# Designed miniproteins, single chains, continued (5): the designs that were tried, part 15

Each design is a single chain, and the fold is of that chain. pLDDT is the mean over its residues in the fold that is shown.

## One batch from the design tools (miniprotein)

Design m16528
Fold by ESMFold2-Fast:
Structure m16528 (fold): chain A 63 residues (1-63)
Amino acid sequence: KVTQLISALPSASVSADARQMAVLALAKILAIPDAVANQVLQIANSITASLIGARIAAVSNQI
């Protein structure tokens, strides 16, 4: 299921190439099309950028 792929996404500390390969490998195991796996990766990258921004704002309010 797509939900399983989302929850198993590699952390942002892993290189972009390794992250893409891991997502495609998981998609193959879960029988998810590569196109859907790539969309999930793009969404995850967007969410990661948003979370970094929110974390910076939260720290700024404490300092």
Scores: mean pLDDT 58

Design m16529
Fold by ESMFold2-Fast:
Structure m16529 (fold): chain A 86 residues (1-86)
Amino acid sequence: MEKEFEELIEQMKDPATLAEAIDRFLELVSTIEDERERIALMAEAIERALGLTASRLHLESEDEFEREIAEALLLIQLGVARANAE
């Protein structure tokens, strides 16, 4: 996991591989059953690889519905970056 995540972060920093790396990263994240781990990895990728500010809304919430909103917002940020990479 960690090694694959770090490889994807480096690929997301390269404009030539950005779109493909985001697609692979989202596939990786979809295999993670723990919602908090998915949220943490997505926020880290947005900030470390894309140089953007990850959404902080409901990021640490104890409410399941609020965490679903947090995950959805991070997915939107990654999707917009992916679309702009093409």
Scores: mean pLDDT 80

Design m16530
Fold by ESMFold2-Fast:
Structure m16530 (fold): chain A 66 residues (1-66)
Amino acid sequence: MKFTVTLTGDPTKQIALVLSLMGEPHVTVSPVSPTTYLVTLSGTADQAQAVVNRLKSDPNVTVSPV
């Protein structure tokens, strides 16, 4: 599963979120622009959905399907 993540708000919190995603099992993060990242999920559907749901709960994060 692939989707783009657009980050807003504090740059320090943006970096912390990206590092948190990179620490997730079966998650790959690639920069597309200074505020937009391509996220590739290689785990199970449940693991992928958990990551998406967590990201959608953050008001400074916009998740878009690819």
Scores: mean pLDDT 78

Design m16531
Fold by ESMFold2-Fast:
Structure m16531 (fold): chain A 71 residues (1-71)
Amino acid sequence: RRADFLQALYDLVAKGDPAARRYLAEELGLSEEDLLHIVSGDLAPVLDKLVAASGLSRAEITAALERGLAE
């Protein structure tokens, strides 16, 4: 679900949550390299993949990641 996806992005970036990392890898097919880009703030290589997988806008995904990175 949309809320579950956004929460997983936040939890991965803000908390390094292993459950969120596993969810994103298993449900969205994100590689370890994709996940590393997310936690490092280098979003450009993965952003289109996240949009395609979630159906959310680039702005919504970016806002969730920015909130997580601010932690």
Scores: mean pLDDT 75

Design m16532
Fold by ESMFold2-Fast:
Structure m16532 (fold): chain A 99 residues (1-99)
Amino acid sequence: MEKVIEELKRDAERHERLAQEALARGDVPTAADHYMAAGWSYLWLGEYEKAAEYFDKALRLAPDHPSAWITALFAAVAYRLSGDEEKAAEYEALADQHR
């Protein structure tokens, strides 16, 4: 398990950098995909506050995506697990609106 945790940390950091590089060249959809991947890695690491931040970044970059409601659901889960009940409720409502 420790090897997987170390790989997830490296993958999260790599995806954040790739998202920033994509934004620098104007590739917003690619940046959103990388922020979502970073969020997934932080969620698995138990770093719920960071996971929520990256899912929120992905959602802000691609709000019109057909799967945006899924990203909103995972943001809600991450916020709830981090103790931010108000933001969790906000993102749950957003996800329910776009099922």
Scores: mean pLDDT 81

Design m16533
Fold by ESMFold2-Fast:
Structure m16533 (fold): chain A 60 residues (1-60)
Amino acid sequence: LSEEELKLIDEASELRNKLIELGKTEEAEEYFDKAFSAVVNGDLEGARKAIEEAKKLIEE
């Protein structure tokens, strides 16, 4: 994985942990799997969109 890909995975992991703290464990795991899969498939835009969706869940 590139440095950019690792950075996106780190961001996704941090957001996953925040969602788990909010009691949204199922959403956190689903979101993280989606973001991670996007990164490993080279879909960086898909990974960024997944991260933005997770931020919306935290904001609510």
Scores: mean pLDDT 78

Design m16534
Fold by ESMFold2-Fast:
Structure m16534 (fold): chain A 58 residues (1-58)
Amino acid sequence: SAKETAALNAVGGKMQEAGREALSPEELREIAERLGVSVATVSAAQRRLQAGRAADEA
């Protein structure tokens, strides 16, 4: 969905900005608030990106 795509993009950008693949609960909540989605959606996006990044060795 569009919301899930937005969450993936926002989490990916934050991971690059922070230099970490594991974001804090505060960072996840801030992204959820900005996008108007649940924290669960943002957490799911983080897990998908962690799996994808491990495969890509980005």
Scores: mean pLDDT 76

Design m16535
Fold by ESMFold2-Fast:
Structure m16535 (fold): chain A 98 residues (1-98)
Amino acid sequence: MEAEKAAAEAFREANMEALKRVNPELYEEAKKNNTFIIYIYNEEDLPAAEELAKALLEYGLAEKAVVEKVDKETYERLLRLIEEELRRRREARAAAKA
């Protein structure tokens, strides 16, 4: 697998797991519609989020990508959960490789 596509795929999966913990209803809707949600709390991050959305669509990882502005507390919670899930997946892959 191409390293860039694999990294984007892992990020998408971690993002969806974070969404499931923060907003289960929105998670089910996003999963049903194959939609990837990118979160921002500062509008200065909007161009970077739009470039990420474009890349995810080009890799075929989602049918639709949307950018959602959230408050700082929600954003920090989502980032923490994404980082924890990425760490867990990295550790699981290391264990499976043994």
Scores: mean pLDDT 75

Design m16536
Fold by ESMFold2-Fast:
Structure m16536 (fold): chain A 64 residues (1-64)
Amino acid sequence: AKEIILEAEIVISFLRIYDWLEKKYGELPPHLKELKKKLEEELAKLEEELRKLGKEEEVERLRR
């Protein structure tokens, strides 16, 4: 449970970095766009795993 929360927080941090890069440079290269999409999919999987563990409140905290 704690490990899944930490992994989700790390993924969110990377997604925020990609958002900052897009805002600063206007567009991400195609390779980085694909990585961003994979990170978004991974975050969704981690959120679902937390729900299965009865940690729905933690999912709400991550979504902010």
Scores: mean pLDDT 76

Design m16537
Fold by ESMFold2-Fast:
Structure m16537 (fold): chain A 78 residues (1-78)
Amino acid sequence: SYLEEFEKAAEEIKKLAPEAEPLLEEAIRHAREGNYEEAKRLVDEAGLVAVLANPEKAEEVGRATRRAIEALDKAEEA
C-alpha cells in the first residue's frame, strides 16, 4: 500500500537522522488519520531538520523525503 511505502521511507529518514524522528512519528499519525496535507508538511519539516543536523547526508535524505511525499500524494488520490 502507499501508506506502507510512506512508512518505509520515514524509517529510512529516521535511520539517517534520528533528530527528525519526532516529526516523522507525528507525520505517520496524521497519515493514518487520512490527513495527508499535514503529513506532507511534517515530512518537509523533518527533511529540513535532517539535512541541517546531517548536511553530509543531504542527497540521501532528499531522496527518502521525495519518496515519502510521493507515497502520501498517491494515498491522497486513492
Scores: mean pLDDT 87

Design m16538
Fold by ESMFold2-Fast:
Order: structure tokens, then C-alpha cells, then sequence
Structure m16538 (fold): chain A 108 residues (1-108)
């Protein structure tokens, strides 16, 4: 199922991608990666509040996913909440000190 969801996402078919990620979550409601991928789809659609909701679910399940914290920070930055973005970038870096993207975003 992840193969189909990722395929549709790569084709820009975000509605189809969402359907397959939702099917993954129906089978495994604790799949943090599927929540993070749904957040990514909503972010690409410019639906930042939905993206935040799904990224937050991903980190609630897997709080050690530095990339999910980084993604959440980027969405808050797009919404103009620079202070929250910075806090989430710092959290990502605390989990993965070698995360070059988090280091770059914090140098701002």
C-alpha cells in the first residue's frame, strides 16, 4: 500500500495519495510514517492547518522522528509563526545533531 501512496504522491495526484495513506492508517492506526506522509501531502496542497494536525500525530506516535519535527517547523514558518518554527527546528536537531537542514534553518 505504501508503494501506491508514494507513487501517486510522486505523480502529483494528491487526492489518490491521501486515499492510500488513509487505507494504511485503517490497517495500522499507529503508523507514524503514514501520518507524516499525509502531513506532507496537505503541506504541498497549501493546507497548513491539516498538515500541522497530521505531523503532530506523527510525532505523538514517534517523538524521535527528527524529520517530522523539521517538517512541522517548516509549516509553522510558512504560517508566519517563526518562534514555533525555531522551537521545532531545535527539537529536530536535539534528536539528530547531524541534521544539516535543521542546522541551516536555525542559522537564520
Amino acid sequence: LEIFANYYYSQGKFEEAKKYYEEILKKDPNNAQAYANLGRVYEKEGKYDEAIKYYQKAIDIDPNDANAWLALGKVYEKKGDTEKAKQYYEKALSIDPNNEKAKELLKK
Scores: mean pLDDT 82

Design m16539
Fold by ESMFold2-Fast:
Structure m16539 (fold): chain A 89 residues (1-89)
Amino acid sequence: SILEDPRRFRILGLLYVSGQALSTAELAEILGVSQATVSRHLRELAAAGLVEVITLPDGTRVYRLTPETAELIEKLLSEEEREELRKKF
């Protein structure tokens, strides 16, 4: 499963808590992993329809949760679980 890797789950959690589109470099810095590792996981998450890729005018790619994924996270997590997720980032 795409969510079997804890790093992909952490990427989704960070994007949820951020509420903004983030670049591979920003995600890598916050998560303390290489940009290559984050880029690979983001491609898998995008292929699964969990995140969207947005290309900025300068060619930079940023990633955000699909609206459906964000809504699903809010429905599946209690307020306490969402607060705990916020503490991880």
Scores: mean pLDDT 79

Design m16540
Fold by ESMFold2-Fast:
Structure m16540 (fold): chain A 70 residues (1-70)
Amino acid sequence: KEEEAKKYADKMREVAGELKTVRDQAASDAAANPENAAQILADGKTRMNELAKEAQELSDKYAKLVKEIE
């Protein structure tokens, strides 16, 4: 169970890194392409929302496993 919890924690860390990359990339791309900034930011926000949902699901699974270990 401890190793399973670590797997979820590692995946959560990976998703958090991806979320930051998507956010930073969208901001950078919007700054470089002001004519398309609104669309770039909207697309980035959609992807960030998807990643946030994935992170929440992983967090819920991690919390459940940690509670079972106690």
Scores: mean pLDDT 79

Design m16541
Fold by ESMFold2-Fast:
Structure m16541 (fold): chain A 89 residues (1-89)
Amino acid sequence: DPAARARERGEVLALFLYLKESGIKLTPEQLEKLKNNPNISDFDIELAKLFQEGRYDEALRLVAERMGVSVATLRRMLESDEAYRALLA
């Protein structure tokens, strides 16, 4: 479903940009709570861990793999989606 895929793409990019911009660090207790939340996927937890560890390039690879695109394509989409998301805010 193209619409479902576009929505997932937007959600993944929004999470990635939020983590990148906020520099968010999760406490061990917060990480444990996220693991037990059915609305938070293993993907979301792994992405948050990579940002917490400063592993930005690995975070980009993980997001690109989830979206089924190359890292180069993802970098281009981030620039486009940042502009598009700013228009929707």
Scores: mean pLDDT 66

Design m16542
Fold by ESMFold2-Fast:
Structure m16542 (fold): chain A 54 residues (1-54)
Amino acid sequence: SMSIARQNREASELNRKKSEEALKQGDESLSASLYAASEILKVASEMQESGFVP
């Protein structure tokens, strides 16, 4: 649904910002995990926005 797509997009953006902060603090492992989560949420948001659920 569109509302879930919006939530996933916002969560993706938040995780990307947290990933950048973790990298600045030297936590490369946490940064990588947060970046991966951000990308997954972005793809999920795009799929849900299309209305063509898997």
Scores: mean pLDDT 80

Design m16543
Fold by ESMFold2-Fast:
Structure m16543 (fold): chain A 89 residues (1-89)
Amino acid sequence: MDNDKDYQELMKKIYENQDDDKKLRKEIKEFVKKFGVDTLQDFKKSLERLADYYEMMAKVLNSAKYKEQAKKLKRTVEIAQDVIDEALK
């Protein structure tokens, strides 16, 4: 999909709100309103790959920061799945 800029903007909002589940849900729901649930499903796959990358980096670099970031990304994936499930009801 040719939505790299929109994915980058959502990613920025995720990092800015990574400690606030309510704000994350709001931003993800707003993304679905603009781009549709299928676009969020594709973005979720990208988030899952990024979380796997941070898990790998945590092991390679023995980095608590990368491990914590991977956990936060996995939480964002869970919130994205909840939004997808709610939109498909």
Scores: mean pLDDT 80

Design m16544
Fold by ESMFold2-Fast:
Structure m16544 (fold): chain A 78 residues (1-78)
Amino acid sequence: AAPSEEVVKLLKEAAEALLAGDYEKALELAEKAIELSTEELARVAAKELRAKALEGLGKTEEAARLLAEVRAARAAAA
């Protein structure tokens, strides 16, 4: 099934917050998108946005772990 309208909106808002440099807002929106995502591709996209927000906040080790999960999930989906 396609991702829900709410999940799509959260992913867009998280990406916009990242572009604006609002890493705290991007993190909150990405985490909510992960919680609401039932589709694996949407969940992976939300995890990548969360990782980028963590990098912006200086939490580079947490971001690296999450990016490793994203890469593994994408490899499994291919």
Scores: mean pLDDT 81

Design m16545
Fold by ESMFold2-Fast:
Structure m16545 (fold): chain A 89 residues (1-89)
Amino acid sequence: SAQEKIESLEKSLEEYPDDAALWLELGNAYLELEEYEKAIEYYEKALAIDPDSGLAPTAYENLAKAYEKLGEYEKAEEYRKKAEELKKK
């Protein structure tokens, strides 16, 4: 379940707080639970650790999805464009 994933990821983050992939996965778990504000927070943490990684396009795409679900359409489009730009690098 998403809750079991969250518990496992939170424990892993206690040992590896600078692992951008773990923050991304935590954001994904909250996105599945439709807790969009928490998903955004954790995607932002992942991007703060590694903004230019191969994970960054996925983080920006999922940020766009979360913002769209919150009715923040301008931010959603901005993050989709940023994801597309990174895929061209």
Scores: mean pLDDT 85

Design m16546
Fold by ESMFold2-Fast:
Structure m16546 (fold): chain A 55 residues (1-55)
Amino acid sequence: SVDDQVRALRERHARDLAEFRASARAQGVPEAEIDAFLATMEAQLDREIARIRAS
């Protein structure tokens, strides 16, 4: 179902966000830069969910 696809995407996104944040912090990336990139990833997820719901 669409809801199952959205749930799977959200779970994958949560794991990807956690890994990215941990890796970026370990590399000394400024928190503001991390937040900006995470906002971009969130916008990409929103667009993908909208695409799936429109299908």
Scores: mean pLDDT 85

Design m16547
Fold by ESMFold2-Fast:
Structure m16547 (fold): chain A 90 residues (1-90)
Amino acid sequence: GAKVEVVEVKGTKDYVEVTARASQGTIRSVGASVLDEDGVQVGHGTAPGSGNEATVRVPVEGKPGKYFVGVGAVLSDGTTGTASAEVELK
């Protein structure tokens, strides 16, 4: 699979914004899911790629606290990569 990393994650009361980067190649699309501490999905989103990066803004109806973001990327050559991050909503 492709090497993909989360290079930035930001949480607010209304959304989580995550930026994914591919180490090689270009991103076609990215999907992101936001899970609470109990593993319940509170939001999801998709975005098109822009070169080797993609930024997804996921609307959430979140209470303050700790959340997890899972990211899946599809590269222009059809390879896929995954990454994850923790984020705090305030």
Scores: mean pLDDT 83

Design m16548
Fold by ESMFold2-Fast:
Structure m16548 (fold): chain A 69 residues (1-69)
Amino acid sequence: AELKEKLLKAIADVLAAIGDLLDAKLALEKAKAAGDAEALAAAEAALAAAEEALAAAKAEFEKVAEELN
């Protein structure tokens, strides 16, 4: 039961991280189009954080999936 809850959470965390990454990429493109240096810097930082979060979420999903073997 607990392992299935961990798997569902890991799947949800990966999906959330993918959404955040797409939002960060969209924000970066909007900042580039606007030529706003502060918005560009903030969007670049958000993109880096989103990429790190997605990598961490994928690693946790793989770890939980391995426990099902």
Scores: mean pLDDT 84

Design m16549
Fold by ESMFold2-Fast:
Structure m16549 (fold): chain A 77 residues (1-77)
Amino acid sequence: SRREAEELFRRGVEAYKQGKYEEAAEHFRRAAELLPPDSLLRASALQYASLAYEKLGKTEEAKRFREESIESLRLAG
């Protein structure tokens, strides 16, 4: 599952770089779902999902993912 999350994260980053923000957000969300709450990779996936949702104008979703990312960072540290 961690390897699957890492692959999804890499695909998300590639999609984000290509401006495919909806596809990127989906990959990052799925990656985060496969990782424990205290994972630094989960925090990163949620942060990128937030950024992708901001690019899509989905401000409420972006805010929620940012809040979840901050929580994951607190649990990891």
Scores: mean pLDDT 88

Design m16550
Fold by ESMFold2-Fast:
Structure m16550 (fold): chain A 90 residues (1-90)
Amino acid sequence: IELLKKALEYLEKALEALKKGDIEEALKYVEEAIRYLEKAIEDGNLSASPALSYAESALKAAKKGDIESAIEHVEQAIEIVRENIEELER
């Protein structure tokens, strides 16, 4: 659960940075979120796999300057991670 909460924290920071146009900061936050999602999956949270896929897509979009797609992908990753945390806390 702690790994998913850390991933969520970094995804939310990435979203804020993207909306402000701080692309370099956003890339760093997405990369940190990817690290925590990979650790969560390794730890048995396989339901986080779609969130990892969206985070990787967000990183690629942001590197290409496609900020609109990057925002959309980060938002999708956030929703999936939030749902996984909610299910684990119920």
Scores: mean pLDDT 84

Design m16552
Fold by ESMFold2-Fast:
Structure m16552 (fold): chain A 62 residues (1-62)
Amino acid sequence: SKQLEAEVLRALGDMYLALGRLSPDEKERKELFKKAAEIYRQAAELGDPSARKMAEEAEKLV
């Protein structure tokens, strides 16, 4: 279902966000946050309303 796909994408976005926060390299952090934002946007489009807010917050970290 689209809801299950959104849940998987949200978990993947959470993983990239966490990796970005743990990365000591500024360039790697920005790339990981950008990837998290892209994945959260995909989850939001599939119907996860909380993923839209998470995408916006991740975009501010790039």
Scores: mean pLDDT 85

Design m16553
Fold by ESMFold2-Fast:
Structure m16553 (fold): chain A 56 residues (1-56)
Amino acid sequence: SEVVYRVIKHELQTEYGLSEEQAEEIAKKLVEKEKETGKPPTREDVEALLKELGLL
């Protein structure tokens, strides 16, 4: 979903202080996870991914 992608990207930049490029890559991974699981990514999913990549 383009809308979900854009919202997540903006939240990553504003709440977590990520760069535009970092936010874009993380948002893509979260959207792909949504396609795989059939459920929207949670804040826990976002933070787990950020910690795994050393961005939190």
Scores: mean pLDDT 76

Design m16554
Fold by ESMFold2-Fast:
Structure m16554 (fold): chain A 82 residues (1-82)
Amino acid sequence: GKVITEEIGDVKVTVDYEAKTVTIENGDEKITEKIDPENVAKAIGSILRIMGLQLDAEAKGDENRAKAYEVALKYAMELTKL
């Protein structure tokens, strides 16, 4: 299985292509979203949640979190491609 990690400042974004998960870590905070292409409705829900978190971070001026959620969204979209 292929696991990729990107670091944006102190924020870590990890995609696991076998588990079909995207994980965002900032210190003690950890968010994991599962993008299962066999469950399209749940996958869409996870993508919308990541988009909402990105917009919220941008509105608050949290540049590192906003960039991390943008990277997470990119990987989530890749996991939906069959």
Scores: mean pLDDT 80

Design m16555
Fold by ESMFold2-Fast:
Structure m16555 (fold): chain A 55 residues (1-55)
Amino acid sequence: MEERLRRAAAYQAAVAGVPEEEVLRTLEEARRAAAENPEIEPEFEAVMAEIEAGI
């Protein structure tokens, strides 16, 4: 998961022109929210899949 978040953050940071650490923090918080609320996990996975499809 750590490697997965780093790759997604690096790609999104490059596309959006923002710092990679900012994107990584956002994704880590989204993952944490999904872990605490299983109903959000499908949305988090959909966002991750969309980002990863671009890699």
Scores: mean pLDDT 78

Design m16556
Fold by ESMFold2-Fast:
Structure m16556 (fold): chain A 71 residues (1-71)
Amino acid sequence: SSQAQQLVAEGKKALSAGDYKKAAEYFEKALEIDPNNAEAWLLLSQAYEELGDKEKAKEYFDQAARAAGET
């Protein structure tokens, strides 16, 4: 939990800096630890949208909805 929270925080910093690839890597690592973190799925979707990977962005957005119980 603590490690996953730190990875999400680092991902948010990378996202704010425009380092979308690094942001995606941090969010992916956080989700390996806590796959039910809807915020991390949503942020991963945003990172891939900025990278131009619309297919992955949609996939991860759908995962965020599932993790949030909105399916």
Scores: mean pLDDT 86

Design m16557
Fold by ESMFold2-Fast:
Structure m16557 (fold): chain A 85 residues (1-85)
Amino acid sequence: MGTFTLTIELDLPLNEEQAQELAEALVKYVKEKDPSIELKLLSVKVDGKKVTFTFSTNSEEDAKKAGEIAVEFLESLGFKATVEV
């Protein structure tokens, strides 16, 4: 089982509902890009202008690949994203 964490920094703070909607969109995007990756959202944490998402996958290799796809998605939306695997 692999786990990765995504952190985004925003110019304006996101509320928990908006952060949850973003996480759901991200899960769908990863599944669309690579249907073999079993991606599960473990947690969403909002800390002012920083939002941290934690996800699990079946392997560390899947976690690294999912993390890269997730950063690509967030950057396409104009967010600055950092991934930790």
Scores: mean pLDDT 81

Design m16558
Fold by ESMFold2-Fast:
Structure m16558 (fold): chain A 62 residues (1-62)
Amino acid sequence: MVLTPEQQEIFAALAEANDAILNGAPKEEQLALLRRALELAREAGDEAMVAMVEAQIAALEA
């Protein structure tokens, strides 16, 4: 899959969130990083990416 520049930035933000999760950062910090990725997805108008990030946030809050 060829990512758009906007999708590349979203993916980089998600990578930062996943790194925080793997390193055992506090849940609030993990959520803050995911919410920033969500903001980028919303600004880009990428509805599929918004849905994916929202699902990750929901899973982390469960």
Scores: mean pLDDT 78

Design m16559
Fold by ESMFold2-Fast:
Structure m16559 (fold): chain A 58 residues (1-58)
Amino acid sequence: AVEEGIKALEELVKENKDLSLEELKEKAAALIREFYEKYNLSDDEARELGLHFNKLLE
């Protein structure tokens, strides 16, 4: 679900803040894709996860 994806992205950024921005983006993209496919997220939900990840980096 979107809430689980948001939590996973927040944990990803928190645990991997020492990684480069490019590495974080790659990990986040892989995580979003995994949630999209595994949990049957809509395109809008997947986009919401991407936007949330971008806000975590600001």
Scores: mean pLDDT 78

Design m16560
Fold by ESMFold2-Fast:
Structure m16560 (fold): chain A 70 residues (1-70)
Amino acid sequence: MSAELSRGIGTDIRNRALERMRQSTPEEARRIADEAVRQLTQLGEQSDPEGRRELERQAQRLRDDVDRLL
């Protein structure tokens, strides 16, 4: 998986998670974020080094979003 493809997939996962979190309770939002972070991390483990770094960045951004929103 290329960095560009990983960025696209990672951005999609993060955006979907953020949309769901916005409509959820704080407890549900944390679960949604945890699931999305796990998906991003798992994809990163199966990716080339550049794709892994990009997916790790998306996961970290989502964690930062959780801390800011919740």
Scores: mean pLDDT 80

Design m16562
Fold by ESMFold2-Fast:
Structure m16562 (fold): chain A 78 residues (1-78)
Amino acid sequence: SEEQLKKDAEIAKKGAEEALRDLRYMVENADKLDPVELVNRAVAGEIIATAAYFLDPEAKPLLEEAVRLSRELGEKLK
């Protein structure tokens, strides 16, 4: 159970790191990508980062970065 929770946390953190790479790419290329897909993927990224933080408080920087990047992306899509 404890080993499983640790593995789940590691998977969630890796998912959050992948989501952050996607968010950075989307921020840099917002003018070239579909706005609906960008919004949907940003929301999914924040959910993944939130799950990682819920499982491991050390993932707080990943959540904070996801929120920051999603906000920056939102500003570019106005």
Scores: mean pLDDT 81

Design m16563
Fold by ESMFold2-Fast:
Structure m16563 (fold): chain A 86 residues (1-86)
Amino acid sequence: SETVLNFVRSGLNRDYEAFIRYAMALAPQVDPQTLSDAVAALLSYGPALDEAQKEQILADVRAMLDAGASPEEVLSRAAQQIRDLT
């Protein structure tokens, strides 16, 4: 879903108005714990990432979505990757 990619991108770029909107759009579609963990990872660890790390995360998110991964799988992987890079 483009919504998942836009959620991760807005969080990484500190576009918090867009981030909140995309989080609200995802809330009815994904497990609350999975969404909460992704929000926490992006807000707590996202600011510590450099530009290359942000590009890597977005490329991985896009690759997973293109491969048909679910929103929950993509969010869980992105949250773990953000934590592993910080």
Scores: mean pLDDT 86

Design m16564
Fold by ESMFold2-Fast:
Structure m16564 (fold): chain A 114 residues (1-114)
Amino acid sequence: SLLEGLQLLVEGMEAARRGDYETALELLERARELAKDNPGLVEAIEEAIKGVEAARRGDYLSAAYHFNIAASLLSTLAQQSSGEERQLLQRSAQLASDLSDELRRRLYEQLRSS
């Protein structure tokens, strides 16, 4: 269901925030499959997947960029929805935004230690 897909999206983003990128990718891929009939949500999830893959490679600039796009797309979808769907989309957007900010901080730390 769509709600199950959105719950997996939240769980995948929470795994990514913990640095558990393998679990994050598994959950996000499953969320994408459940969201297949919603092209806007698929696009947002694909951007989150690109962010996780970049973060796993230590490419914090690319990761922050993709999570920022995911946050924007999820925020737009939340504005177009209601009820529990909107709450899960808002939570996903906030997690993507927070992760973009955290990876940007890690980039600055990496640049100072180089």
Scores: mean pLDDT 90

